# Ledger of designs, part 46: designed miniproteins, single chains, continued (2)

Each design is a single chain, and the fold is of that chain. pLDDT is the mean over its residues in the fold that is shown.

## One batch from the design tools (miniprotein)

Design m5575
Fold by ESMFold2-Fast:
Structure m5575 (fold): chain A 73 residues (1-73)
Amino acid sequence: MELIEDLIKGAEYLLENEKALTEQARAEGVPEETIQFAIEAAKVIVEKAKAGKPEEGLEEAKKLHEKAVAELA
């Protein structure tokens, strides 16, 4: 449960500070696709947590990551 809570807090922090964190990542040369993926994964994690299904949110974010990696390979 602790790892799930940490991931949810991280996702909430990313969304709360989306502008600052994504602008910093862009300035550091992080690809736009990676930034957009991180935002989308954070949204899924937070939305599922609000619905009382935090574990499903993490699983969906993981599948999103696996799909993105497969499409970019």
Scores: mean pLDDT 75

Design m5576
Fold by ESMFold2-Fast:
Structure m5576 (fold): chain A 69 residues (1-69)
Amino acid sequence: MLKEPSEEERKILLNALIKSHGKATLDAIPPEQLELLIQAAVTEKMPGLIFASSLEDLLKTIEELKKKY
């Protein structure tokens, strides 16, 4: 079950994603998929889900999360 992130957790994770991948890259991801990634990172306490090494790895992580949740 996905945990709802706090506003502070959401802000920290979103800023980390922007720093790692760039805002233009994140704007290309559907908002619903980005939300799933943030909720899963908080739920599983795995910030590493956010720090995928490439956009392709990030999208693959989102697809895995869709199958799990």
Scores: mean pLDDT 70

Design m5577
Fold by ESMFold2-Fast:
Structure m5577 (fold): chain A 89 residues (1-89)
Amino acid sequence: SEEAERRREIMKASTRAYMKQALEYTEKAVKLKEEKKKNPSDKKIEADYKRYKQMADLYINGAIGLGKGVPEVLDEALEVKKKVEKLLS
């Protein structure tokens, strides 16, 4: 139906938007990870790193959740999750 097709397109767009947010928070977390190495006792850098890592995880898991029932977009989200986990490991 047109309604089902519209819902799928919305899920695809939302999944991709969440993937984009996950990658943006991952980039912010990676930068803070580097700053943390230079300032290991700075509790603010540690807190900000944990926050952005949590946001990256939230958005990528949200993307996977939204992508359920849309295999192509789900596969894209799973690949982004692997990239996020590798960069923040």
Scores: mean pLDDT 87

Design m5578
Fold by ESMFold2-Fast:
Structure m5578 (fold): chain A 80 residues (1-80)
Amino acid sequence: MKELIEKLAEEMYELFKKEGATPELAAEWARRQLEKGIPASVVLEAAEKALQKLVSEGLLSLEEMGAIGRAIRETVEEAL
């Protein structure tokens, strides 16, 4: 479980570095993980780790992190 969370966090981090961090991209990423059968809790933990890393490296603002986090939570809630 922990290894899966780290792997997904790294994939999300690299995706956001390449494509740019937006709520829309985050929602799409979250939907794809849920469609693969990844549990909502794992998706949320992976996203939190990726977003924290992006903020710590100056690639994402706190306001952007807040908006993206909301989009992911809303996507997870709608999929359940």
Scores: mean pLDDT 82

Design m5579
Fold by ESMFold2-Fast:
Structure m5579 (fold): chain A 70 residues (1-70)
Amino acid sequence: SLEELLEEAEKRMEETGLKITVRDLIESLRSAGFDDSIIEELAKKYAPDKELSGVEYSELLREAAEKQKA
């Protein structure tokens, strides 16, 4: 679920101090079965190496989920 993906990402960042990138988010969305159009739009809007905070990751994940349901 999206909640599980978010929780796992937050935990990993806390344990390792490693930042999640836009590329990491795209891979997570692809693995979760999100529409390619949503993934491509995100990839066009942001650089793949852009570092995401936990808050930014959460916001983008929720935005993608909203678009998936529309």
Scores: mean pLDDT 74

Design m5580
Fold by ESMFold2-Fast:
Formats: C-alpha cells, structure tokens, sequence
Structure m5580 (fold): chain A 58 residues (1-58)
C-alpha cells in the first residue's frame, strides 16, 4: 500500500486497547493508551507502530 499515512490514521484508540489486551494487559490504563497514541504519532507505518507497542508493553 502506497499511502501508509492513511493506514496509520485508521488505527483508533479502540484498536490500541484491543492490541494491548492481546499483549496480556486485561484492562489497559489511560496512561498506557496515551503512551500508545504517542507511539502512533511517532511511527512511520503500522508495522513500526506495532513493533514500538511490543517493545514498550511486552
């Protein structure tokens, strides 16, 4: 896909909560969700974003 920015924009706060639950965080805190949202802004594409989430929370 050529428009990686559009794919990043489709990732919602709810998607982040679901991903954190998959990492074993049953009830993601507001602070964890906010940190993940910051990582989303820094990430170049969805793969980079998920790598950053794994490094931070796994």
Amino acid sequence: MEKLKEEMAKITKEDIKEFLKRLGIENPTDEQIEEAMKLKKEAKNPIDFFQKLIERFA
Scores: mean pLDDT 76

Design m5581
Fold by ESMFold2-Fast:
Structure m5581 (fold): chain A 99 residues (1-99)
Amino acid sequence: MLKEAEEKIEKIAKETVEYLKNNNLKEEELEEYLKELDEYKEKVLSLPVTEEKKKMLELYLETVEKALELLKKNKEVSENDIKFMEYLKEKIKELLEEM
């Protein structure tokens, strides 16, 4: 990986963790966001597959995986925040496998 890409991924991951720490997901909000992710996946799959789009999703997956690692170490985030990020990770993986 390029060093600049790794630094950007780490920065975004840290910012995501800090956001979730300050804005813990409620159970009601979690269910709504999970549904929105399913709908978004279908929309993404309906669009033409490009090499650039695939690379963007791969970088996004790495960012989500890094954020999830940091979240699991942070005792101030809710279980709902972790569950949401794990679901997001799986949906991105499914998108990459179906493309």
Scores: mean pLDDT 74

Design m5582
Fold by ESMFold2-Fast:
Structure m5582 (fold): chain A 101 residues (1-101)
Amino acid sequence: DLDAQRKSEQRKLELEIARIQEAARQTRKEIEENLGKMQEYNKALEAEANKADKISTGKAQAIRNSKHQLMLERGIGLEEMQKQFIELDARAQELAAERRA
């Protein structure tokens, strides 16, 4: 009966490790997708700013200033997601070590 309890506890750890590893994979995928979207968005805004430059340099500069602010906010979000990924990966490694002990 102690053997059955030990197997149940190992199963719970395996499931928890798998869930955390999946969460880490999802966070990594979100980082990659957000980087791609940020790059396309940056390209689109720069194209609009270049078009505006032919009409008004002031309008082009306003677009670039707005873009800069949005990119800063997006960058902070990406840094937090990277930090979350590192924390999830570390937690998965900790639980895997506990399971091996």
Scores: mean pLDDT 74

Design m5583
Fold by ESMFold2-Fast:
Structure m5583 (fold): chain A 92 residues (1-92)
Amino acid sequence: DAREKLLAAVAAQNIEEAEELLNKYFKEEAEKFLKEMDEIAEKAKATGDEAYAEELVDLLAEWRLWLDPSAAARARVAAQRAAALARIKAAL
């Protein structure tokens, strides 16, 4: 389904597919999914699996960047600028 496709796109670092999927959702649906994952992370921490809880926290932080259009846009612009500078440096 669309939630699984978004997860797969993020895990594969497929930026274009992740952006396309996010544009097809209401922000509220994506935020609800992240809230459900926060609850799973909290339960994992309560069971004493700190490594699993840490992985979930990192994944949730990455997904939150994709759900904040301003944060995601800033990160994308920074990456594009870095790539452009690398190409200019290679040409010199």
Scores: mean pLDDT 59

Design m5584
Fold by ESMFold2-Fast:
Formats: structure tokens, sequence, C-alpha cells
Structure m5584 (fold): chain A 66 residues (1-66)
């Protein structure tokens, strides 16, 4: 856990801490997801890296989680 956290924080210095934490949550959800959900989760990570609104991405993540 800590090692992945450090990698994400180091790789995305331009993102807010909230966005970095959300990327970590999405990666965790990926492990329990079907292929369609994984495609959606990958898109959310991509959007966060591109500077999308954290609140909007969190709402989309909750829809995927059911």
Amino acid sequence: MDHLREIIYKSTPHLSDEAKELILEIIKEFENSDPEQRDQLSLLIQQLVDGADVKKIREELEKIKK
C-alpha cells in the first residue's frame, strides 16, 4: 500500500492530494471489477490525471461501485 501511494504521489506532483487519493481508491476498486467496469475505471484515472474535477470523478466512481 505505502509503496504504491509513494509512486502515485511522485508521478503526479501537479495533482491535488485529493486527486492522488482518488486514483489510489480507483486502483483498489479495479481488483474487484469486471472488464466493463475496469474500462470505465481506467477512463476515470485518465480524466483525473488530465485535471478533471475530483468531486465529479468521485460521483462517477460511486456509480460504477453501485
Scores: mean pLDDT 78

Design m5585
Fold by ESMFold2-Fast:
Structure m5585 (fold): chain A 83 residues (1-83)
Amino acid sequence: TTSVSATVAKGGSGTLTITLASESTLTGSLTDLETGQSASSSTTVAAGTYTLTLTNTSASLNGVSGPSPLKDHTHKITLTATA
């Protein structure tokens, strides 16, 4: 299992990159650090490099099917890959 994470301040943006050597289940998770609420979604992806962009000024995650972030809150996003 490989995991990468970033914290995105309110009004900010962040980018995560993960490189997978084999087909894996890739799980994206978003946690609101003010409320403690989190949600996740997963999909099966081939080997390769994946880049996720999060902008918490928008109501949705760029490139991830997950919960909409709250614009005025700091968020943690995590990508976890399981072979």
Scores: mean pLDDT 69

Design m5586
Fold by ESMFold2-Fast:
Structure m5586 (fold): chain A 93 residues (1-93)
Amino acid sequence: SHLEELAERLRKLLKEVKGEEAEKEVILEQLERLKKEGKLKELEELVELHEKGLSLAVAQVIVALKRRGEEVDPEKLTDEKAEELGRELAEEE
């Protein structure tokens, strides 16, 4: 199952980046909710970017900017700049 594979990948990411220990079943429940909200593809892209070696901050900013129709080169986005831009994007909600 694609969702089960994504749940395991997300569980690993949460443990490595956030120090969160989440049960696979809980993650699957959240993924089903995101699927219903049309947000699953954004989460899949976030996880894929992180697995390619990008920090979570950089991956989050790339996904957020892509949602706005903006393209950014991940190699040109530093972790510090991504954190600043991520904060600005959150304040514009």
Scores: mean pLDDT 74

Design m5587
Fold by ESMFold2-Fast:
Structure m5587 (fold): chain A 78 residues (1-78)
Amino acid sequence: ADTEEAAKKVAEFAKEKMEELAKELGVDTPTEARAVAAQSEEGRARLAEIIREVAKLAEELGDTTTAGLARKEAEELE
């Protein structure tokens, strides 16, 4: 179904962005990247930016619930 394809695209995009953040921070995993980013103002801003990009893609694909949850997570990081 189109909904499943949309969810897969959002998940793949989020994974690629978190892997990019891990590389930027010099860590091996997305989980470590999230933990390291949370410890600094610059890192939290970068993580919030990525989450807002994920939210925008979700909204454009019609998943307004996921977009809303992601925006709230980004706001809590700033």
Scores: mean pLDDT 78

Design m5588
Fold by ESMFold2-Fast:
Structure m5588 (fold): chain A 90 residues (1-90)
Amino acid sequence: SELEQLLKELETLLEKLKDPSLTELEKKLVLKQISELLYQAILLLREQGKLDEAEALEKILEKFNNSNDLDEQIKLTEEAIALLKKAIEE
């Protein structure tokens, strides 16, 4: 499914975000890509009628976009992945 592909991409970007060798420019690109994928996931959840999951993910995305702390951005991405996993694998 599109959500399964998106989940796999998010997991790959999360591991990349944890790489201490990332430059500040590469980090910004990864963060932007995560934000775009989270927005895409919200739209897909809404299309599937999973409105509660979409709302929960929207709150995660809002916190992610307002954060300048890498550890918080990593934690929020992990929370988003867990939510998406539950939505598609349960």
Scores: mean pLDDT 87

Design m5589
Fold by ESMFold2-Fast:
Structure m5589 (fold): chain A 62 residues (1-62)
Amino acid sequence: SEEERQELRKKVRDLMAELYKIASEDELKNIVKDVNKMIQEGKSYEEIIEFLEKKLAELKAK
């Protein structure tokens, strides 16, 4: 549904905001590159969210 799609977009925005707080410029460039590749490959919002959650967890563990 459109409501579910809006919730997924919000999750992506919230995860990107958290990454912008803690990631270096080079780490952000790599994350953006990987997300763009996933979009080109037709990955779902759910797959992108899972990728971003993993990256956020990795960076928080440093």
Scores: mean pLDDT 83

Design m5590
Fold by ESMFold2-Fast:
Structure m5590 (fold): chain A 90 residues (1-90)
Amino acid sequence: MEQREVAERVKEIIEKVLKENGINAKVTLIDDTHIRVEVDDPSKAKEVAELISKALEKEGFETELRYENGKAVIEVTDKETGIKITITVY
């Protein structure tokens, strides 16, 4: 599986979990390794990041969640391929 295909799958999982939870956010593939999630209510960024992390873990990804400078960062690893993607939520 190519880096881009994993990034697109991660984006689809993010968009689905946000829709299922009624969260309005803009999800953008910045490049093959980086996804940006712009939440309409930035005060919810931490809660949204925790929700995304849990959804990705259910789908076979390993996640590490950290908070820096008012942003949540999720480091994602695909357990099947070892491919890594960084998600920034703010």
Scores: mean pLDDT 83

Design m5591
Fold by ESMFold2-Fast:
Structure m5591 (fold): chain A 60 residues (1-60)
Amino acid sequence: GTLEERLEALRLLKENGADVRAFAPQLVAGLTPEQREQVIAEVERLFGKDAADALRAAAA
């Protein structure tokens, strides 16, 4: 589903050394609030709190 596609995209971004913040609007687009929190939690795990906070701001 859409959530699993976003989580896979995060793993690919991490593997390729890409800037996750550049993709923040695409990563949170079309998700429910609960799905957005799951994506943000995975961003914190892979990229750290500052990156997760940036995605949270982009989702507002």
Scores: mean pLDDT 81

Design m5592
Fold by ESMFold2-Fast:
Structure m5592 (fold): chain A 76 residues (1-76)
Amino acid sequence: MIVTVSALTDNPEEAAKAAIEAMRAAGATDVEVLHLTDKTVQVRARTPDGLRAAQAAIEAMKKAGAKNVVARVEPE
């Protein structure tokens, strides 16, 4: 599965790092930053368990101060 997580944040680099670490800890591979601006971040990963990776990333990003965190899970 492919998981893409997007967020609005005052610290996009910290939010991206939190999402990457959380997704990898949840078993995701091929984790990449698709988009990073002064206020937005988008991270994508491949995973056998899309829901687990998405929930881990959302929680980590929110703890890093991100708001409006949205995850999309797609088949590959």
Scores: mean pLDDT 83

Design m5593
Fold by ESMFold2-Fast:
Structure m5593 (fold): chain A 70 residues (1-70)
Amino acid sequence: GSAAEAARLRAEAAALRAQGDALIAQGKALIAQGTASGDLKLLLKGIGLVLRGVGLQFEAELLERKAAAL
């Protein structure tokens, strides 16, 4: 039934949100360290992690919207 599919999509969305939050937190930490030390590689790595994390949060939003439509 649609309830089982909605539950699965919400579980996937929760996992993507958790992964996205973790990547954003790690990325922010690397940006802070790169800025403080002048390490451009750390800064760019941190920016990349933040962008990846934001992407996962966006995917989670789409899954939550799909679950709500079921």
Scores: mean pLDDT 89

Design m5594
Fold by ESMFold2-Fast:
Structure m5594 (fold): chain A 112 residues (1-112)
Amino acid sequence: MSEEEFWKKLLEYLRSTPEYARLAELLHEDLNKSRLGPLLSFIHTAGSLDVLTPEQVELLKKLVEALLKVAGYEGTLSDEVLRKLVPEFIRKLLLEGKTFLEIAQEFRDKYS
């Protein structure tokens, strides 16, 4: 699956689930123009999710959960595991230059 195919499937998944509509809006632009980028850079610079509102933390947990689901992960992860995966996702995206698909596959393989 290509990154573009993965991103399209991710958006379709988020749009089909009412509670994820806000994430679909943040990702409606292409990956290079995503409005999520500034938020992720801010979190990375701050070094902590504690600088975010509870609503922002929940949105990022839902994003990581959706990434795993679209990548074919069939299990469920606890809230505590999702909270740990959010900063890992940000590090892989911003420091390692990995794509959403690459990160989702790595997380799926780790927890499969």
Scores: mean pLDDT 70

Design m5595
Fold by ESMFold2-Fast:
Structure m5595 (fold): chain A 79 residues (1-79)
Amino acid sequence: MKVEEYVKKYQELIDKGKTVRVERVDSLEEALERAEKDGAYVLPTKEKLSDEAIEQANKVAEELGGYDATVYVFEDKEL
């Protein structure tokens, strides 16, 4: 699946009110490999997410009843 297709499917998931667990990866290649293996999603970010930002986002999702899916995020400076 292409990155644009993952982003579109991720947006559809969020629009439906689903909760996601965020995991940071260091590259697009790693994000795609993990997403295909785990049945997860891929989302490029303009800035590298900190460990604290990821922990906070996942804590909020947990409080909302847990996770419907996982999204792998990576830094894309061209975004």
Scores: mean pLDDT 76

Design m5596
Fold by ESMFold2-Fast:
Structure m5596 (fold): chain A 88 residues (1-88)
Amino acid sequence: SSLDSSQKALEYADKALEYGEKAVKAAREGNEKEALEHIEKAKEYVKLATRYLKGASGSLALQAIGRIIAAIGNIFEASIILGRPELG
């Protein structure tokens, strides 16, 4: 259902943002291995959120979009800190 897709999109978007934030923190602390693992997780959750977003609608879908954009921004920031922009 559209509601189920919207809830799943937001759930995965929240996870993407969580791992994106963890990636930035790890990168800033010089923990390259941990940062790379968190970037990979964030990218996986962005893909999942985007998949469910195709069937999503309403305010939950809009919230998921905002979280996905923020997560992508964090992936990019972490990749730049690590000197590996190809990861963003």
Scores: mean pLDDT 90

Design m5597
Fold by ESMFold2-Fast:
Structure m5597 (fold): chain A 71 residues (1-71)
Amino acid sequence: DWLADLFSELGLRTPMDGPEGREENGRYMREVVRSWRVLDVRFEDGELHLTYLAELGGRWELQEVVLEFPE
């Protein structure tokens, strides 16, 4: 699954389904948004190139991800 692969590459938890999952997803996403800093975004020929800083264990670490969008 493309979205599951994306979340895995970003080090993020795959979204849960259902009403209980929606509450947990909301909590998790708030923490992600608080702990991320986007540095650069490029979209070219169906690929998204994303560079960001993520707070992991109280330290900021540089992350780079390339995503190929399906048609």
Scores: mean pLDDT 68

Design m5598
Fold by ESMFold2-Fast:
Structure m5598 (fold): chain A 93 residues (1-93)
Amino acid sequence: MTVTGLTGETTVKPGESITASFRVETREGPQRFRVLLSKNGKVVGVVAEFPETFGVQERTVKIDIKTELGQVLEVLAEDESGKRTVVSTFKAV
């Protein structure tokens, strides 16, 4: 499974929701993956789960979260082996 971030690095205001878009490519049948949220390098929760993904698909997740000034938020995709890929980074300014 390959995951490519489409949102990249951006800024967010404290109290705003974040929206992360990414492309998933699977070459070997349906794959399961989770989307995780990290604050300042620490995973704080699962924000979405995709039980079966096949082929090339674009996905968007909207995360309603309280952000504080100076926080760095990362949206990560975690595959079935536990491998994590950063798909988007947000800085609260």
Scores: mean pLDDT 76

Design m5599
Fold by ESMFold2-Fast:
Structure m5599 (fold): chain A 90 residues (1-90)
Amino acid sequence: SSELLKEIQELGKEANQVIEEKVEQFSEEQLKKIKELLAEITELLLSEKDPEKVRKGIELLRELIEKMKTSSPEEILKLLEETLEKLKKL
């Protein structure tokens, strides 16, 4: 669905904005890992063909973004890794 694709792209942009607002809190190594994990999450969702799995993945991405807003760099890395694993199990 073109609407689901657009929603994934907008959420990916929002997640990157949260990271950018916290950029001074990250080491270069943490920032690289965070960006790589976020890219993998968004690519996985963009490549998914099952609309139900995409909708569930969008819910997980929304939850991730909200949690990242109040999380430390180490917590953000853990949240990204946990979200990626949940998406792979859909």
Scores: mean pLDDT 86

Design m5600
Fold by ESMFold2-Fast:
Structure m5600 (fold): chain A 90 residues (1-90)
Amino acid sequence: EEEIRRKLIEKASELTVKLQKAGVLDGSTTPEELAEQIEALSPEEQEQFRQTLRGLAQRVLDGAGLEDLPEEEKEELKKLAQEVLELLEQ
């Protein structure tokens, strides 16, 4: 419901920003700005975003593109990606 949607947006924004800071993704967005952008999407665009986010989270769990990161950062990113996937399944 609404709580799950809010949690998904929060966790997705956090994951994306952490990936950007780690150099895995391009850009330098704040979690707040990214959350606002997601909220502004149409229902069709939100569904497409969920599909993209699921693929990104799966890639992070597989460790793809994380080879040069410290173990602590890999663990944090994988934990966050797992949380995102769990919210997407609900």
Scores: mean pLDDT 75

Design m5601
Fold by ESMFold2-Fast:
Structure m5601 (fold): chain A 70 residues (1-70)
Amino acid sequence: ARQAAIVAAGDRFLAIAEKYLPPEVVEKARQALDDGVAAGKPEQGLVRASRIVLDADPEAFDAIAAELNG
C-alpha cells in the first residue's frame, strides 16, 4: 500500500508536470522516481523527481503544486 500510494502520487505529479515542462525534464524526473522505486526507496525517488522539477523551473513547480492542492 505505501509504495503504491507513493508511486500514484508521483505519477499524478508527473502527469501535471507534462503540461508545464519540456519532455526531457519530465523524463528525467520519471527516471528518478523509477530508480527510487527499484531501489526500494520510493520516498527518495519522489524527493529527487520533485527536486529535478524545482531546479528546472521553480514557477512550473509552484503551478504543479497548486493543481495538486485543487
Scores: mean pLDDT 82

Design m5602
Fold by ESMFold2-Fast:
Structure m5602 (fold): chain A 62 residues (1-62)
Amino acid sequence: GEAVAGARGDAARDRLAKEGQELSKLPFEEAVKRVQERYGLPEEDARLFVEGYLRFAEAKAA
């Protein structure tokens, strides 16, 4: 389980924003591999991370 609280600090938000900008220009599988390498996560967890971020990117348009 993740996303305990979002109002913690700008540093975490800034990292996610930067990560998403890079991920958005990559194909999904490449983005998953990057997250896996960066955070040392298994592919399943990295995939969930990328999916979550892409959803946030869509939400900002609303």
Scores: mean pLDDT 67

Design m5603
Fold by ESMFold2-Fast:
Structure m5603 (fold): chain A 95 residues (1-95)
Amino acid sequence: SSLVELALEVAERLLNGEISFREAVEFARTLPLLEQTTVYLAMVLVSEILGSDSLSDEEQQTVGEAVVEILRVGRENPDVYLEAQKYYREVRKKL
């Protein structure tokens, strides 16, 4: 699906240093809510793969911002959150 492809592309670009976590947030903010949530989940997944000890204080704060937005979506738009989580599980298996 296009959402799995979006999440994989963002995750791969973050992992190879082609984009920063801040650039990922800025990109996410240009997208509809489902795609935006999918990008935030990809950022969290990359932070888990790299480990918190490998992230700068600024990168950790930016990932924290993504977590806050994911939690807000879970409360306010649970249908969007559940759909994004479905694609997150598929992306996690491919990384």
Scores: mean pLDDT 86

Design m5604
Fold by ESMFold2-Fast:
Structure m5604 (fold): chain A 93 residues (1-93)
Amino acid sequence: MSAEEIAETPEFLAAMARMYMTASKSIENLVERVRKAVANPKLGSSPAARAALAEATGRKLKRELSPAEAAEVAAKILPLLDAAGQAALRAAL
């Protein structure tokens, strides 16, 4: 496998998406990070990466915010995700 082929595996892209979301330090930055990750050609086009991104985002919101605050931030993020990503985010909350 070339380095490019390795970087395009669903497992690798999913791991990258999880690490990317975990590194977010603020809630304002979290919404922007999701927008940028979805716009990224490799992360945004991979179903596994999109699902992992949504799940990591939901877990971070559940961990760091009250249920009401998590719902408000999730409402800003949900329109940025596809149907599968929206379901993964809701399930992680």
Scores: mean pLDDT 71

Design m5605
Fold by ESMFold2-Fast:
Parts: sequence; C-alpha cells; structure tokens
Structure m5605 (fold): chain A 90 residues (1-90)
Amino acid sequence: SGLDAELRATAPQDVENARALAEEMKRLKEAGGSPSEIAAKQTALVLYGAMAALSGDPEAAKALREIADEVSGVDPDTARILRKAAEKAL
C-alpha cells in the first residue's frame, strides 16, 4: 500500500527524530526539566519509534532497541514501549 511504502521511505528520518528526542528527553530529565516538556518529548519519541517500527525495516528495529537501551536508565517505561515497538508488538 501507499502508506507501507511511505513508512519505509521515512524510516531513516523517523529513527533520527527518535534519537534526537531520546537525547533531549535525557537532558531534560538530568536537568530537572518541566514534567509537561518531558511528557511531550516522550510522546513524540514513542510516535516516531512506532512509525519506524511499522516500516518493517530490520535496521529501524535495531536502532529502536539501541535507543531503548540509551533511555532505560532514565525512563524504563519508554524503553519498554520502544522495545515492544521493535518487536512489532505496538
């Protein structure tokens, strides 16, 4: 379908958006940033992660597992969601 083709085409950018959001969320948590700003970054991270996972690209799935590992120390719930997305369970 057109959506499947578009998800595959955008997967590299969705992964990069997810990496950037994960790093920003980590910085905000380490700096004691606002709960609402942290929640906004978490939501965006999960959304881009889900889009990347829906592409079916094994490299996107691998990247999501790496991102989950990077955030697991500061946000274990978001890490769990990203790992489930990488397993194509979201």
Scores: mean pLDDT 83

Design m5606
Fold by ESMFold2-Fast:
Structure m5606 (fold): chain A 69 residues (1-69)
Amino acid sequence: DVDKKLDDMRDDMSKTLSDKGSKAGKKIAEDMVKQGVLSKDDIPKMAATGGKVGGNGGKDRFDQLLKAA
């Protein structure tokens, strides 16, 4: 029960930080669409995940873009 509450608190904190990051994620997604890295359909997904799309797939794509930059 304690572990469950601790995980819930961490999740809540992560979501609070993610909400502030979601607007930044949307702007990053728009820039990536202009660069031809992402499709327009990915913008809402990136906003929802704070710049992360498709779990590891989205992370790997970002890592590749950062290395290319």
Scores: mean pLDDT 54

Design m5607
Fold by ESMFold2-Fast:
Structure m5607 (fold): chain A 80 residues (1-80)
Amino acid sequence: EEGVRLAREAGELAKEVRSKIKDPEVAQKVIDLLNEAATAAVRGDFERAAEYLEQAANLSPDPEIAEKFRKLAERARELA
């Protein structure tokens, strides 16, 4: 169930993105990357999940959210 746990954590971060990233276009791009990461994690492709989470961190203007994405990416790499 590690992939399901990662997907749930990505889903919770998507909720934070909507509240903290004021630009709706940037928020949607980050949410799309989190959805891709969740899909990869559920499939057991943790390396790809980590890549999407790192991309989400790089697009995120909020350093607190970006750091949360990087920590989740590190956890995904540990599962790969």
Scores: mean pLDDT 84

Design m5608
Fold by ESMFold2-Fast:
Parts: sequence; structure tokens; C-alpha cells
Structure m5608 (fold): chain A 94 residues (1-94)
Amino acid sequence: SNLERVLALAESLIASGDPRDIATAAGLLTLYALSLSEEQMLELLRRMLDLLARHVDPATLRRIADWIVAQIARRRPDLAAAVRELVDERVAAA
């Protein structure tokens, strides 16, 4: 699927450990998420946060997660509450 291909590309960037590559991956995934349905967006964000949790420290994960929530709230305010709830749950689990 397109989702699996996008996640695989993002994983290679995040696994590099380069802050610029990690930022690029987070940006690209967030832009892609904004084009999806609510259910697909939440699934992509869940998988993205799980991927980030394996490669970045908890403080960096929280900063990236907060940035993602802000981007989605700005473009899709209808989904802001659902995205915030998902992000808070996944960051707490990491």
C-alpha cells in the first residue's frame, strides 16, 4: 500500500539518527496524513509515533508529537481533539 511505502521511507530517515532527516520524515508524514481520511490519519500517526519512539529519546518524541498536533490543529481543526488524544496516549505508552 502507499501507506506502507511512505512509512518504510520515513523509517530509513528516522533510523539515520540525523535530526534533519528525522525532521524531514516527520514533516513528510504529517503532510501525507493531512490528505487522508480521519481513520487513515489516526492509523498513520499511531504507526509514526511508535516508529519515532524506537529511535528518539522521550523528550524529542514529545517535541515532535506536539509539533504534529499543532500542524494538524491548524489545517484540520475538526480532528485536533482526536489527534491530541492519540498523541497523548502513545507518548505516555513510550
Scores: mean pLDDT 83

Design m5609
Fold by ESMFold2-Fast:
Formats: C-alpha cells, sequence, structure tokens
Structure m5609 (fold): chain A 102 residues (1-102)
C-alpha cells in the first residue's frame, strides 16, 4: 500500500543518513525520500492528484541522476542498493497512483 511505501521510504532515508553520514549525495537522496514519503502520506489522507504524480516523477528523476553520479564516482555497493530499493518503491507508488487516477 502507499502508506507502507511511505514508511519504508522514511526507514531508507534514516538508514542512508546513519550508514553514510558524511556523504552529500546520500544526504540529498535521504531528503528526496522524505519528500516522497510526505507526498504519499498526503495522498493516503486526501486522495491523489495529477500534481502529486508529477512531483513523484520529478523526485524519481532526481534520484536516478544521483544514482548515475554515485556509479561514476564508485560509491559503496550498499549505498547503491539502498538507493535502488528506494527508486523501486517510488516507481511502485507512481504505478498505484496512476491506476487510482485512471
Amino acid sequence: SLAEIAEELRKLAKELEEKFPDDPLARSAAKLLREAAEILEEVVKNGPTREHLLELEEILGLLEIIKGIMKIIGAPEELLELLEKAIDLIREAIELIRKELG
């Protein structure tokens, strides 16, 4: 469910900050995951809008850019795995919202 995805994104954001406290890309990713979780929590309360969908797609795009940079600079495998898990969860949330909007 969207509520479960929001909770998992908040857990991943904390894990990124705890495991990679000095990494600015991990910090940027964690912030984006919290923003995505807040959008999903709003969707759960008030229903989805096209604006929520566009905001999540923008966050997804930014996370893909961060992942690309992380791969180029040789970031730790664990960091890339956490980011990929977050990207997959956001993609799932986008699909669920698209189905609800019709």
Scores: mean pLDDT 91

